# Designed miniproteins, single chains, continued (3), part 67

Each design is a single chain, and the fold is of that chain. pLDDT is the mean over its residues in the fold that is shown.

## One batch from the design tools (miniprotein)

Design m10309
Fold by ESMFold2-Fast:
Structure m10309 (fold): chain A 86 residues (1-86)
Amino acid sequence: DKKLEEGKKLLDELKRTPDPQKQIELFIEISKIAGRELSDLEKEILEKIANEDFEGLAQLAKELGIDVTPEEIKEDYEFALRVSRE
């Protein structure tokens, strides 16, 4: 299936991409190929992660009823970046 081959190539490219902005763009494209539309909220979260806007992420979490600090989000973000490159 051509879509599955394209998705695999994008996933391999994501693992090799050092640029956080490009990583997010590739993730959005993979999600589209998988037939999953990202919500406006999910897109906003990804954009804030790319800009390291941990205060904004903590504010969004609070609006969703989740108590989390900007420092906790930063630790999770740094872990996710390491995992995405492996």
Scores: mean pLDDT 69

Design m10310
Fold by ESMFold2-Fast:
Structure m10310 (fold): chain A 96 residues (1-96)
Amino acid sequence: EARERVLRIADVLGVELTPEEIELLSKIYEIGRKRGDLAAAETAVQAVLEHGVDPERLLELFEKGDLAGAFRTIAEAFGPGVADAYRRMAEALEKE
């Protein structure tokens, strides 16, 4: 499931992935979906593929349950507008 969705996102973006990249992004997608929702999972993969976010750093943040840190990292990769939405999400998670 996660692997197929990652491959679909990469195909839409015109990005070719190595087996290692597919495995790493599939883990990011699965954790994002479980700890957030489907949109959060897809946005995390997009941040890596289109905006140069370090996938190992993002996976580390998700695995340790630092959702605020994960969403802040995504926000820093996107331009104005989108970044503000993710920063607000990170702040909300920090208050919990």
Scores: mean pLDDT 71

Design m10311
Fold by ESMFold2-Fast:
Structure m10311 (fold): chain A 86 residues (1-86)
Amino acid sequence: MKITILDDYFAVIETDKIDPEKLVEALRELAEKGIQHVLVLTKEEGDFTELDREAARLGITLDVKVAKSEEEKNKLIEEFKKKYKR
């Protein structure tokens, strides 16, 4: 799992495998740092409802996206940055 903090309010989590417990722990640590927007990029499809609920409790806007290539990852990161900038 790779975590990149891009701004005081924006972070990206890259993981090939979803581990909900580890992701929830990462979200708690990011919330403590003042992060408000998190993009999770994964190669696996799944139900991320628990992550959405925990992120909402922490005051984090969470986007979870499946990216199977570096090109898709880059596109999703740029789209998320655009959302962050309004």
Scores: mean pLDDT 77

Design m10312
Fold by ESMFold2-Fast:
Structure m10312 (fold): chain A 67 residues (1-67)
Amino acid sequence: KKEIEFTAEEDLKSATVVNDDDKDVKITVYVNGKKVAEVVVPANSSAVIDLSKVKKGDKVKIVAEPL
C-alpha cells in the first residue's frame, strides 16, 4: 500500500492514472478526510479519475493499493 498527501494549490478537474504494474491497482482519493473518488486501474493500463471536488487549499490524500 502506497499513499501520498499534499495541499491542493489550485482547483483540480481530473487526472489520468497510468498503471505500469502487472497487477490491478485501486486508487482512492480523500479530500479533508472524506472519500471523493475511487477507480480501479487494470494492469498495464490507464484510467481517468474525477478530481473535480478538489479545491484550492484542500488536504488531499491519494492511496494506491495493489489488488
Scores: mean pLDDT 81

Design m10313
Fold by ESMFold2-Fast:
Structure m10313 (fold): chain A 79 residues (1-79)
Amino acid sequence: SPLKEEMEKLMKEVVAKMEKTSQKLVEQIAKDPSLQPQLYKELEELEKLMLQLGEAVKANDKEAALEIKKQIEEKINQI
């Protein structure tokens, strides 16, 4: 299914960005441990968005998945 392939590609792209973000957060905490509570809060918010993305993908809701992906990318860019 073309939609299934698009949704799988979308998930792979978001997962890759989350892995890079997680690595950057670990590096930031290593440089300044006082940032740990703030950065863990940001990670918790991203995890909530990832759960919503997973639900949209499972429902084959492309419009919702694209909107949630945008929110995740905007959040990552602010970190």
Scores: mean pLDDT 84

Design m10314
Fold by ESMFold2-Fast:
Structure m10314 (fold): chain A 61 residues (1-61)
Amino acid sequence: MTVMEFLTSIKDVGPATAQKLIDAGFTTLGQVINATREQLLSVEGIGQATAEKILAALGKE
């Protein structure tokens, strides 16, 4: 299992969005699962709407 495969399993996360997270240093599943809104918003190309979708998918809202 790759981080890309895991990220794209989230309903509103496409391959391009997953790549941006990986490029920003989210290289392990634990880093993705424990991501905060602030960390997601710090990623180049991740806006508030995308960050909120990821957080909702992770049960963080």
Scores: mean pLDDT 75

Design m10315
Fold by ESMFold2-Fast:
Structure m10315 (fold): chain A 65 residues (1-65)
Amino acid sequence: DDIYKHLGNASRALLQKDDLLADAQRAAKASSPEEAERILSEAKQQIAELEREAEKHYQEALNLL
């Protein structure tokens, strides 16, 4: 049960990361070079946080095995 909860949380974080990356890439393509750099830089920080959250949940799931 707890393993599936952690795996579910990890999957949600990865889905949010993919959505955020796709949205940022679309916005960057429609923007000026300067604005694109800002969009991608901000997205990179948010993606890093989501990746850390996903890794934490994967590690918690592994610790329960």
Scores: mean pLDDT 83

Design m10316
Fold by ESMFold2-Fast:
Structure m10316 (fold): chain A 78 residues (1-78)
Amino acid sequence: SMEEQKQRLLAWLRELLADPSLPEEEKLRLRAFLEIAELRLAGASVEEIAEAAIEAARELGAPEELLEEGRRAAEEAL
C-alpha cells in the first residue's frame, strides 16, 4: 500500500539522517528529499514542494546558494 511505502521510505531516510558519519552537506540534501517525498505522497503542488524544500534547508542554516539549489532540486524531482 502507499501508506506502507511511505512509512518505509520515511524510516529509511530518517535512519540516514541519524547516521553521524554522514557529512552535513548530505544531511541537508536528505532533509530536502524527505520533505519532497512527504509532500509528493500527500499530493502537494510543485510550489508547495519547492517551498517546503527551501524551508527545510533554511531550518538547517543553509546559505542562499544552497537554498536556490534546493528549490531547483525540488522542482526537478517532480
Scores: mean pLDDT 66

Design m10317
Fold by ESMFold2-Fast:
Structure m10317 (fold): chain A 67 residues (1-67)
Amino acid sequence: SLEEELKELVKKLEEMVKNNAPKSEIMELATELTKKVLEMNLKEPEKLDLVQEAMKKISEAMKKVMG
């Protein structure tokens, strides 16, 4: 499901940050995850909590690699 896919991608993003993966790869994964989050927000607005949580995780990962 899209929900499971989003959760798995968030987990991978967090692991990449934890393992000091290249910034470019982390940014690429964050971009792909953001596209899926936007699609879910448009098609399944009742999943607002999942969308917001995924966006928060993306933001935190990006802050870690940019800070």
Scores: mean pLDDT 79

Design m10318
Fold by ESMFold2-Fast:
Structure m10318 (fold): chain A 71 residues (1-71)
Amino acid sequence: MRYVVHATGLSEDAAKQIKKIAEEDGGKSSVYDGKVRSVSASGLSEDAAQQIKKIALEDGGKVGIAKVPVF
């Protein structure tokens, strides 16, 4: 399984941590700095997705996780 994560309402520090976790896991990440700061990450392992979720929630943000099957 691979995971996709979208997190919103993040501080700059939380967004940087999430980006590093996604990149170290071999995934891809995009940071959006508009009215609210958000990060989208894809190609993640379950462990990386859970770490990202924890960081986003501890930062007071919101997070959504989707599972993508791989063969």
Scores: mean pLDDT 79

Design m10319
Fold by ESMFold2-Fast:
Structure m10319 (fold): chain A 62 residues (1-62)
Amino acid sequence: SEEALALAERARRTGVLSAEEFRRLLLAMGFSEGTAERLTARAMELAGSDVMTLEQAGEVAG
């Protein structure tokens, strides 16, 4: 989707994703709402901050 592409481009430029941005990307990738919420929570816990790196996001989604 256009929104997912825009979020991915922003993440590529900044190197980081917010929890909401990661959740939206997971939904665009075909994950269920419940799975997206669980993976986002895990990624935020791993990040230890309000944002996560692309590497951290990839490790959790992979």
Scores: mean pLDDT 79

Design m10320
Fold by ESMFold2-Fast:
Structure m10320 (fold): chain A 76 residues (1-76)
Amino acid sequence: SRDNILAQVAQIVGRSSVLYQTVQNMINIGATPQYVQHLLDIIDRLSRGDDLNPQSRADVDTIKQILQQYIDMVKS
């Protein structure tokens, strides 16, 4: 559910994060799968820069899975 997606993101990055606000706005406006795919591509590019420690990389991978769940939900 949409509420479950928001709760999962909040657990990882917190409710004050820009990413949480972005996901909340995406759900509220009914963002397209194409828009979410674009965000996934940006996140993937940033994470490839080795700028993240192992814990942050794991958190990013989990967030990518959550965003993929949103795409799958909207396509259903």
Scores: mean pLDDT 75

Design m10321
Fold by ESMFold2-Fast:
Structure m10321 (fold): chain A 92 residues (1-92)
Amino acid sequence: DLIEKAEEAYKAGDFEKALELNEEAAEELRPAVELVRAHDPATLARLQALLARGAAEANALIDAGKIEEALELGFETAREVAAAIRAAAEAL
């Protein structure tokens, strides 16, 4: 929800609100990230690799002038990783 709201704010050009929503999303996710970091660092490493791959793909889209597609991919990857972190933390 917060990641989707951040995407909408970016698309509207409201970067201040987008940053605020992104910070709120990160704060909500922080306990799950710390739990996974402490007890399942291999899963955290795999999810960090997924983020890096998504970032590389988004940068390639930006270089091709596909800014909207790059933004959508970035937010899609963020949602996927956030869900995976929550699931991993819940399984501990």
Scores: mean pLDDT 81

Design m10322
Fold by ESMFold2-Fast:
Structure m10322 (fold): chain A 56 residues (1-56)
Amino acid sequence: MEVREVIREAREAGYLTDEAAEGLLKAFEQMPEEEQRRLAKGLRDGVETVRAAEAA
């Protein structure tokens, strides 16, 4: 659930394309829990970077 929301947020922020977000939404449940946590962390960091750049 958490990872899915982070993927959608990254797409809305422009960090992911629609195609990339859909691919991740289909594939994340096949990932081990540790990989899902790393994915969510990376996406959150990417979204923060994009938003910081847009605000600057």
Scores: mean pLDDT 77

Design m10323
Fold by ESMFold2-Fast:
Structure m10323 (fold): chain A 82 residues (1-82)
Amino acid sequence: SLEEAEKEIKELLEEIKKNGQTVELLRRLGDAYHRLGEIYAEQGDLDKAGMHYFLAGRLYELAGDHERSAEAFKKAKELYEK
């Protein structure tokens, strides 16, 4: 759900703040932002969906997960192409 994804992001950001950025934490944060993008897209909030997919793509890129990064950026791009 939206609330679960937002809670997970908040918890992951607190973990990053305490222990620094790790590949695993960046990947998990990317997963949570990707879920928010999906939820907002389903609700018709394309601006928020695109923003969250873009954030997920950037986080996956930083984590070295190039496949998930490319997929998230593709989803963000598709929302801006009509």
Scores: mean pLDDT 84

Design m10324
Fold by ESMFold2-Fast:
Structure m10324 (fold): chain A 74 residues (1-74)
Amino acid sequence: MEKKKSEEAKEELRRWLREEQGLDEQAVDEIIEGLDRLGYKSAEEIEEAKETIERVLEHARADSAARRAALAAA
């Protein structure tokens, strides 16, 4: 079931963002909604998005001034 796999991937992404990345629930919700808006609907697409988000957050931590711009562009 494609829906079940994508729900599991979204739940894992939400947990990872909250627990591993230390984001608050508002920021997590914004990221999940952003992915849905961009058409990331399958488990594979969500997992690929997780890798991209990790790279964006890692880069943004190097320059806190660019953090909001990176999130607005992604």
Scores: mean pLDDT 71

Design m10325
Fold by ESMFold2-Fast:
Structure m10325 (fold): chain A 100 residues (1-100)
Amino acid sequence: MPSLLELTERFEKRVNEAIEKAKSSEELVENLEKLIEELKAEVRANEADPAVAAAVETYLDIMAQELRENRDAPLEELKEIAKKNKEGFVAAVRALAAQA
């Protein structure tokens, strides 16, 4: 089964691709929300520590909320918001994994 870091690396790559390919803010938000829900499901299935799984789910919920609050922003602005949120998420998960 993939590790939390492998799942996170795959998520980062897919988020980067979604940002690059998005033609509208609505498309970007919809695609990122799908990736967030997919990662939540994969973390629940693969992470044995329920506290770690809950922490990752919380980080993903924060990212999803930020995207929803900014869904009416221009596409280029929303892409920058998505990049910053992705970077913050990846850093938080890496810090969590380094303590394990």
Scores: mean pLDDT 84

Design m10326
Fold by ESMFold2-Fast:
Structure m10326 (fold): chain A 64 residues (1-64)
Amino acid sequence: MNAKEKALLIAYHLMVEEGLSLDEAAERGARFAKALGVEMTPEELKRWIEENKEELEKKYQENR
């Protein structure tokens, strides 16, 4: 799994487990991606979460 996919999964995990809003999860996920050397804006991450919600849910369950 690449750094981008890890950031998306972390953002999704924060939404599901911590009850963060999509905006809050996207901001934290973007900061995590930057720490891994991947430049992503919170807006890009938010859009990708919305577009890939079903795939993220599946991957989240598989990585528990």
Scores: mean pLDDT 75

Design m10327
Fold by ESMFold2-Fast:
Structure m10327 (fold): chain A 96 residues (1-96)
Amino acid sequence: MVRVTLKVGGVESREVAEELGRLVRERLEELGVPVEGVEVEYDEETKTATITVTLREGVDVELALKLGRIAAEEAIEEAEKKYGVKLELLEVEAEE
């Protein structure tokens, strides 16, 4: 199974962090990527959300990284519009 880890800065609250995780899942599912789970960690001191997405077997790491980045960028844009905040995609990583 492949895990995609996304790190987003400028996250003002846990509510925004949880919404980012939900939106990333929705965007990946719209792209046809089977998602098994999403875990969200929020650091209030640094205002950073760490979103870990577990994908089902059969997804290639390079494809997961590419689609994870697309999903993250689209989720960030939607969350920025909804909450009136500025967010930054800090990191995108994929591993088996």
Scores: mean pLDDT 85

Design m10328
Fold by ESMFold2-Fast:
Structure m10328 (fold): chain A 85 residues (1-85)
Amino acid sequence: MVKKEAEELALKIMSSLPEENEELGNEFLSLSKEVQRETIRILLSTGLPKEAVKERLYNLIDSSKASKEKKEEAKKMVDEVLEEA
């Protein structure tokens, strides 16, 4: 269920400590693109500025163990969702 998974992850991101960035980044990038996009939309729906959402997600992605290519692809997706909102 895309919405439930995205809501759970968004809550974790909003309540997380900096030391959890690697774990959360790995979790975010392990999910389907649909769940990733919905997570970004939920974060925006909480009233956070687009720049704050972008910075937070970029920090999670950069902290993850994913390849440079996968990180760059994920950042592009974040930018696309933020431009749509």
Scores: mean pLDDT 81

Design m10329
Fold by ESMFold2-Fast:
Structure m10329 (fold): chain A 88 residues (1-88)
Amino acid sequence: SIDELRRRAQELRELGERYRRLSEEYFRLGEELREKGRRVKETVSDELGEELERLSDYYYGLGNTYRARSDGAQFKADMLNDAVESME
């Protein structure tokens, strides 16, 4: 039914928003760790700074994954809304 498609579109938009918030959080963690890694290299140890930079890369990877999932969910929601509009 049209109501089921609208509900599914809304669920996908809410899921996309949750994935976007997760993506933003992981990018913030990645940036923080990258900055800490640079400071540690300057003040403490190149090896420790490199470990923090690797952890940063890991969180940037998660950020990219959840950004892609957010975009996919929003795209699917838009497709369902377009389908509903074409049936009205």
Scores: mean pLDDT 88

Design m10330
Fold by ESMFold2-Fast:
Structure m10330 (fold): chain A 70 residues (1-70)
Amino acid sequence: YVEELKERLIRAAKWTIDLIKPVFPEEAEEIAKLIEQLKNADRSDLSAKMSELVERMTEANLKLLELQRA
């Protein structure tokens, strides 16, 4: 089950990269690095790495929304 959650999160993060890469290439690169870290994470680090990835994805999406409103 944890493996399924990890795979779904990685899939969502890749979709986020596709959306933001044309506008925020540096943010996309940082999310890509977090995906690789999560793929190689020990079980003890999974929660921390998943949380960091979710936080970064949320920040990127909020920046994109603010840009659309500006």
Scores: mean pLDDT 80

Design m10331
Fold by ESMFold2-Fast:
Structure m10331 (fold): chain A 72 residues (1-72)
Amino acid sequence: SLGIAVAQAVRDVALEGGEKEAAELAERAIELFRQGDTEGGALELTRAVSKMKEETKEKALERMNKVVNELG
């Protein structure tokens, strides 16, 4: 699903940036999207991005936009 793909992209960027807390929040978002909890998944995804350092956040938003454009 789109939500899972977006959350996976954010998790991968967080891991690349060495930001374990953001990666854990993105993993929670993936699980919530898998359960059909779109609202909960979006909330945890927002928290993940908010915990990132600025340069990691920019990369995450760019990768999210690419995923949305490819699948949405």
Scores: mean pLDDT 86

Design m10332
Fold by ESMFold2-Fast:
Structure m10332 (fold): chain A 87 residues (1-87)
Amino acid sequence: LSPALRAEVDIGIAIITAATLKVAIENSGEKLSLEDVKEMEETLKRLREQLDAIAAAHPELQPSVDAARTVIDEAEKLIKEVKKKLE
């Protein structure tokens, strides 16, 4: 893959990962442990760092990065709601 195409694939993987975590939280929110929540937070943090690196290297992909960040923001919001109920 070209570097730009590889970056787009990585953005797509980030979107799929964040969306999958959203579905997992929606289906099992009240059954999640605090440890599960921390693992999800760490995963989303890693995805944000990856997207930041892609945006820096490939400014032309900013719209795709912004779309991925929106899905991560939605997943983080759900995690915060679950975490508040667990604490």
Scores: mean pLDDT 84

Design m10333
Fold by ESMFold2-Fast:
Order: C-alpha cells, then sequence, then structure tokens
Structure m10333 (fold): chain A 87 residues (1-87)
C-alpha cells in the first residue's frame, strides 16, 4: 500500500468518527475526502487542519470539542507514522 493510500485511510477514519459526532458537517467532510484523493501529503495535512479549525470554531459543545481534539490527535499520530515509513 502506498503512503498516499495509507493517508487516505487515516482521513476516511477521521471523517467517519467526526460524522458520528457532528452529522450536520457531513457535506464539508465529504468534500475534504474527495479533495484528499488527488491531494499531495502536504495538501492533505492542510485540508485536515482547515477542517479541524472549522469544526472546532463552529461546535459550541465543549464535550464534543474535546472528542474532536482526541480524534484529531489519533489522526495526527497515524499521519506521522506513515510519513516516517515513507522516508
Amino acid sequence: MSAHEKLLEVIEEFLKKVKELVPEFEEELNRVLQESKTASFEEMEKLLKRLYTLLFDREKDEEVRKKIVEIAKEAGKKMREIKEEAE
């Protein structure tokens, strides 16, 4: 499996978990997934950061925000591991 395919799996898992918490953002989450299919590694990281910022700013429930932070930490860890393997 390529580094790109592994990153796409991490993004898909991240988006799936976030959709369960904030289904109202499904359209935005699906757009990030589609853009990620043709994006470089650096572009994927930027897409996830933009999405994270949007979700964190718009979600008002502190408990949901904490869960988003944890999901983002897990995704970031997996992305770092994939980056290290690709070196």
Scores: mean pLDDT 75

Design m10334
Fold by ESMFold2-Fast:
Structure m10334 (fold): chain A 80 residues (1-80)
Amino acid sequence: MKSKEEIIAEVEKVLDEAGVPQEKKDFILETLRFLLDLVEKANTPAAREGALAAFEQIAKLYLDPETAEKVIEVVREALA
C-alpha cells in the first residue's frame, strides 16, 4: 500500500496537470489528508470504503468529471 504522502502527491500531480486553481486544490488535498488520517487510525475495510465514498462526493462536487474520475481512481487503487 502506498503511504499517505505518496497518495496525496499523486492526487496533487493530477490536479496540477488539470490546471485546478490553488484554493480548490488546497481544499481537496486537505480533505484527502483528513480522510486518509481517519483510515490510518481506524485501520479497517469499512474506514477505507467510507473514506473513498466521502472523497468521491467531494471530488465530483468541486472538480470537472474527467479530473474527478482521475483523482478518484488514484485514491481507489491506493486504498485497495
Scores: mean pLDDT 84

Design m10335
Fold by ESMFold2-Fast:
Structure m10335 (fold): chain A 62 residues (1-62)
Amino acid sequence: IKELVEKAIKALEAGDETAAIKYLQEIFAVGSEEQRELVLEALKKIRDGDIEGAIEILKKLL
């Protein structure tokens, strides 16, 4: 999961929301309930245009 989180953060930093969402979906599929909740929060931040907020949430998964 850590590798997928790092890839998602790098994709967001590069402005590649499509790649970031794909990695977040992969984390959601294999994650715990707590990890899935953080993924959903990060996806909401991405939707709202708060990319920095999404990255901060994802760092909690590292």
Scores: mean pLDDT 83

Design m10336
Fold by ESMFold2-Fast:
Structure m10336 (fold): chain A 77 residues (1-77)
Amino acid sequence: MPRVAFMGGYNAGKSPEGRKAAYEEGGTYAGTSMRSAGDSGPYGGGFTMALGAQVASRYDEEAGRRLELAGLGGQKA
């Protein structure tokens, strides 16, 4: 839902990690939305949403790390 996505973006903006990954518009966006939903309704599919949020967290962390490595490597090369 657009509102959930908007709120997810707002929360992402509050943290430097969220802002960095927000550029991907996939990892953090999906992860933040799922985290918000999980926090609001831990019993309303919380287990499945928690798994999704954990996967998204790994995804945005990996994406950020790869971007840093690519930039660093390019500068050295």
Scores: mean pLDDT 46

Design m10337
Fold by ESMFold2-Fast:
Structure m10337 (fold): chain A 95 residues (1-95)
Amino acid sequence: SSKSEEGIKLADKAIKEIEEQTREIVEILREAARRDPSRREEYLRLAEEIREQAEKSIGEIRKNQGDIEKLKKAAKEAKEQMQRQLELARRLYES
């Protein structure tokens, strides 16, 4: 059905966006760690937690590929969560 094709396309796009945002966050945290080596372990742990959160979000999106409304909700929640993590990472880099 057209809804199944739409769901797959929406899921693929959302997963790609989450992966791209996760990479950006990890790079910001690595740069923050370079600027303050005393907090390297703290930044690496945060990067790991963010990666785990991204994997969980991707899993929920994949799980809901057959339900466009649930997929849209999962994708929206994942994007909002990743945006908050990006803003937090940027603040750490700027501090």
Scores: mean pLDDT 84

Design m10338
Fold by ESMFold2-Fast:
Structure m10338 (fold): chain A 97 residues (1-97)
Amino acid sequence: EKEIKAANYTTAAHLLLVGLELEAPDEALPDIQKARDLVNKGIKAYDEGKYDEAIKYFDEAIKVLRELGERYPQVRDTAEAAAGALEKAKKILEELK
């Protein structure tokens, strides 16, 4: 049950990152790609059972997303939603350790 919830939150974060790429100005794209790369690394670590590594990558992605939302108010809600999904995934992974 917890594993399914973690997978659902990481999927939600990934879909929200796709939405950010469509909504954001071109100047934001490098930071969005950085967040997406971090989420992808976190998902890979999670799939490999490396929960501490997954948590670290999700924490880094959350920081990038929140800074993005502060710089570009037009994508703030989507960026905060993505960060929130990753926070929930991170909390579940901490319980699985």
Scores: mean pLDDT 83

Design m10339
Fold by ESMFold2-Fast:
Structure m10339 (fold): chain A 117 residues (1-117)
Amino acid sequence: SAAAEAARAEWTAQTQAVVDQMLAAKAEAEANKERALILGAAGPAVMSEEERERVERRLRELAEEAGAERYILVEAERTSLEAMEEALRLLREEIERLRREGKEEETVFAFAAEPLA
C-alpha cells in the first residue's frame, strides 16, 4: 500500500541518518589520531533524564574497561530500549575483541536503530 511504501521510505531515511552520524563520528576520531570508543546509543523518544544518565554511565564504564582515551556518543531518536541493550552487547563484544588483540588506537563504534513498530 501507499502507506507501507511511505513507512519504508521514512525508516530507510532514518536508518541512513544514523549511519551517516556514525561515519562522521568515526572520521572525527580518525582525524584526531586518538584512541576512541564511539558509543551509539538511541533511546525512546521520551527517555527520562535518569535513564539517560544510567545509559551514559554504563557506556563510560565500558569505554574505561576498553582503555579508550576518548569516547564519542552518537544519539538517534526513536530507538527502543531493546535496541540500546543490543548496542551495549555489541560494544562489550568489541571491547573483548580489542583486549584479545591488544590493539591500541583502534576506534570501536556501535549503534542501535530499529524501525518504529
Scores: mean pLDDT 54

Design m10340
Fold by ESMFold2-Fast:
Structure m10340 (fold): chain A 110 residues (1-110)
Amino acid sequence: SLLEKFKKLIDKLKELGKTMSQDQAREMLDEIIKELEKLKKETKNPKDQLSIEIAIGMMLIGKGVGELIGDMQYGLELGLDAIENEAKKLSDETLEKLIKRFEELLKKFS
């Protein structure tokens, strides 16, 4: 049920991203990276830290792809897909914290 809740949240962020300008999509992508970096710092579980680090790396790849092809909405979608996949590996404690951070992001950009 936490994974289903997170999937719905990711789907809402993807839909919001489709309505964004290039600059807005870049801003959202950068804010997601910042929130993941904060979560990594507060996380004590090494496996969760690794999954968060992979998610950060995939967001950076998404940003690089978006810049290269001139499509930041596509880059954002690639990053969000990767975060959804890595979230399946997280402990319930860390996933709950990730959900809370992403709910605040959705509010900020809505």
Scores: mean pLDDT 89

Design m10341
Fold by ESMFold2-Fast:
Structure m10341 (fold): chain A 63 residues (1-63)
Amino acid sequence: MVLKVTIVDLDGNEREALVDDSTTVKQLLIAYAQKLGIKPSELTISPASGNVKAGDVITISKK
C-alpha cells in the first residue's frame, strides 16, 4: 500500500511524496542522500527511526 507523506528538505521546502507502507525512515534518508549525491551519515532525519506512517512530516537536516 502507498502512503502520502510530507518531506521537509534542506531548504525548508515541503513536498508530498508517495512511499510504500513498508518503508523505514532510514530508507528515506538513504534515498534522499543518494539523490543529493552526499553520504547518509552527513544528514539527520526526524523522526530518527521507525516505519513511515500516512500523514507523517519527515524533516531532513544537515549535521
Scores: mean pLDDT 77

Design m10342
Fold by ESMFold2-Fast:
Structure m10342 (fold): chain A 101 residues (1-101)
Amino acid sequence: SDQYYQLGQQYLDQGNYQQAVDYYQQAIQQSNNTDADIYYNLGVAYNGLGNYDLAIQYFQQAIQLDPNYWRAYLGLGAAYSNLGDTQRSRDYFNRSRQLRD
């Protein structure tokens, strides 16, 4: 699972979001859907692709696995901001700060 996760991170860092998605999906299959970091990174990649609805779903999956994952709430804030939902965006940014502190 580490190998696919590392490849996903490398492609994400390069801005190759579709390739990052493909490798993170393989990492999920090997981790049996138990790694919050993989779901968070899928959310980041889908946000980069402009697929905000999928980004939100994956950030929520990361939070379901780790309710204190403050970065996933930051991701939700960014995704909702891109969708024009400024109120929900602020709520998630505030929750992210609360969990980080």
Scores: mean pLDDT 87

Design m10343
Fold by ESMFold2-Fast:
Structure m10343 (fold): chain A 124 residues (1-124)
Amino acid sequence: MKVKLGILVMAPESDRERAEALGREIAAWIERNYGDRVEVVSVRVVPANPLEIVEAGKNMAENDGVEGVLIITMDESLMPIGRSAAHYLETEENIPVVVMTAAEAEDPAAFDRAVEELLEKVRA
């Protein structure tokens, strides 16, 4: 059975169109490279607010059947917010999460490592 993944792209409203495009590109890349093992069932853009990120992740798990979440931050300055939300989702909601920057997502080797880490967490 394929693992169901969700993608959350963290961006301010001013970067929403770029974030939506990035989320689509990431979903397409996963489908091409992991489509035998992974199904991307939800892609959302969220503001850099831990509460909204947590609510989006919970909603994806409850309504879309998401088993793991990939959080993409548009820049490195947002990583502490992404990591905080990921920690809450993993510890309080039992939802596996991996966090990475948009720049890391452009590196195929870094992206491959992130997807494999997320799959290992889902299977643990």
Scores: mean pLDDT 85

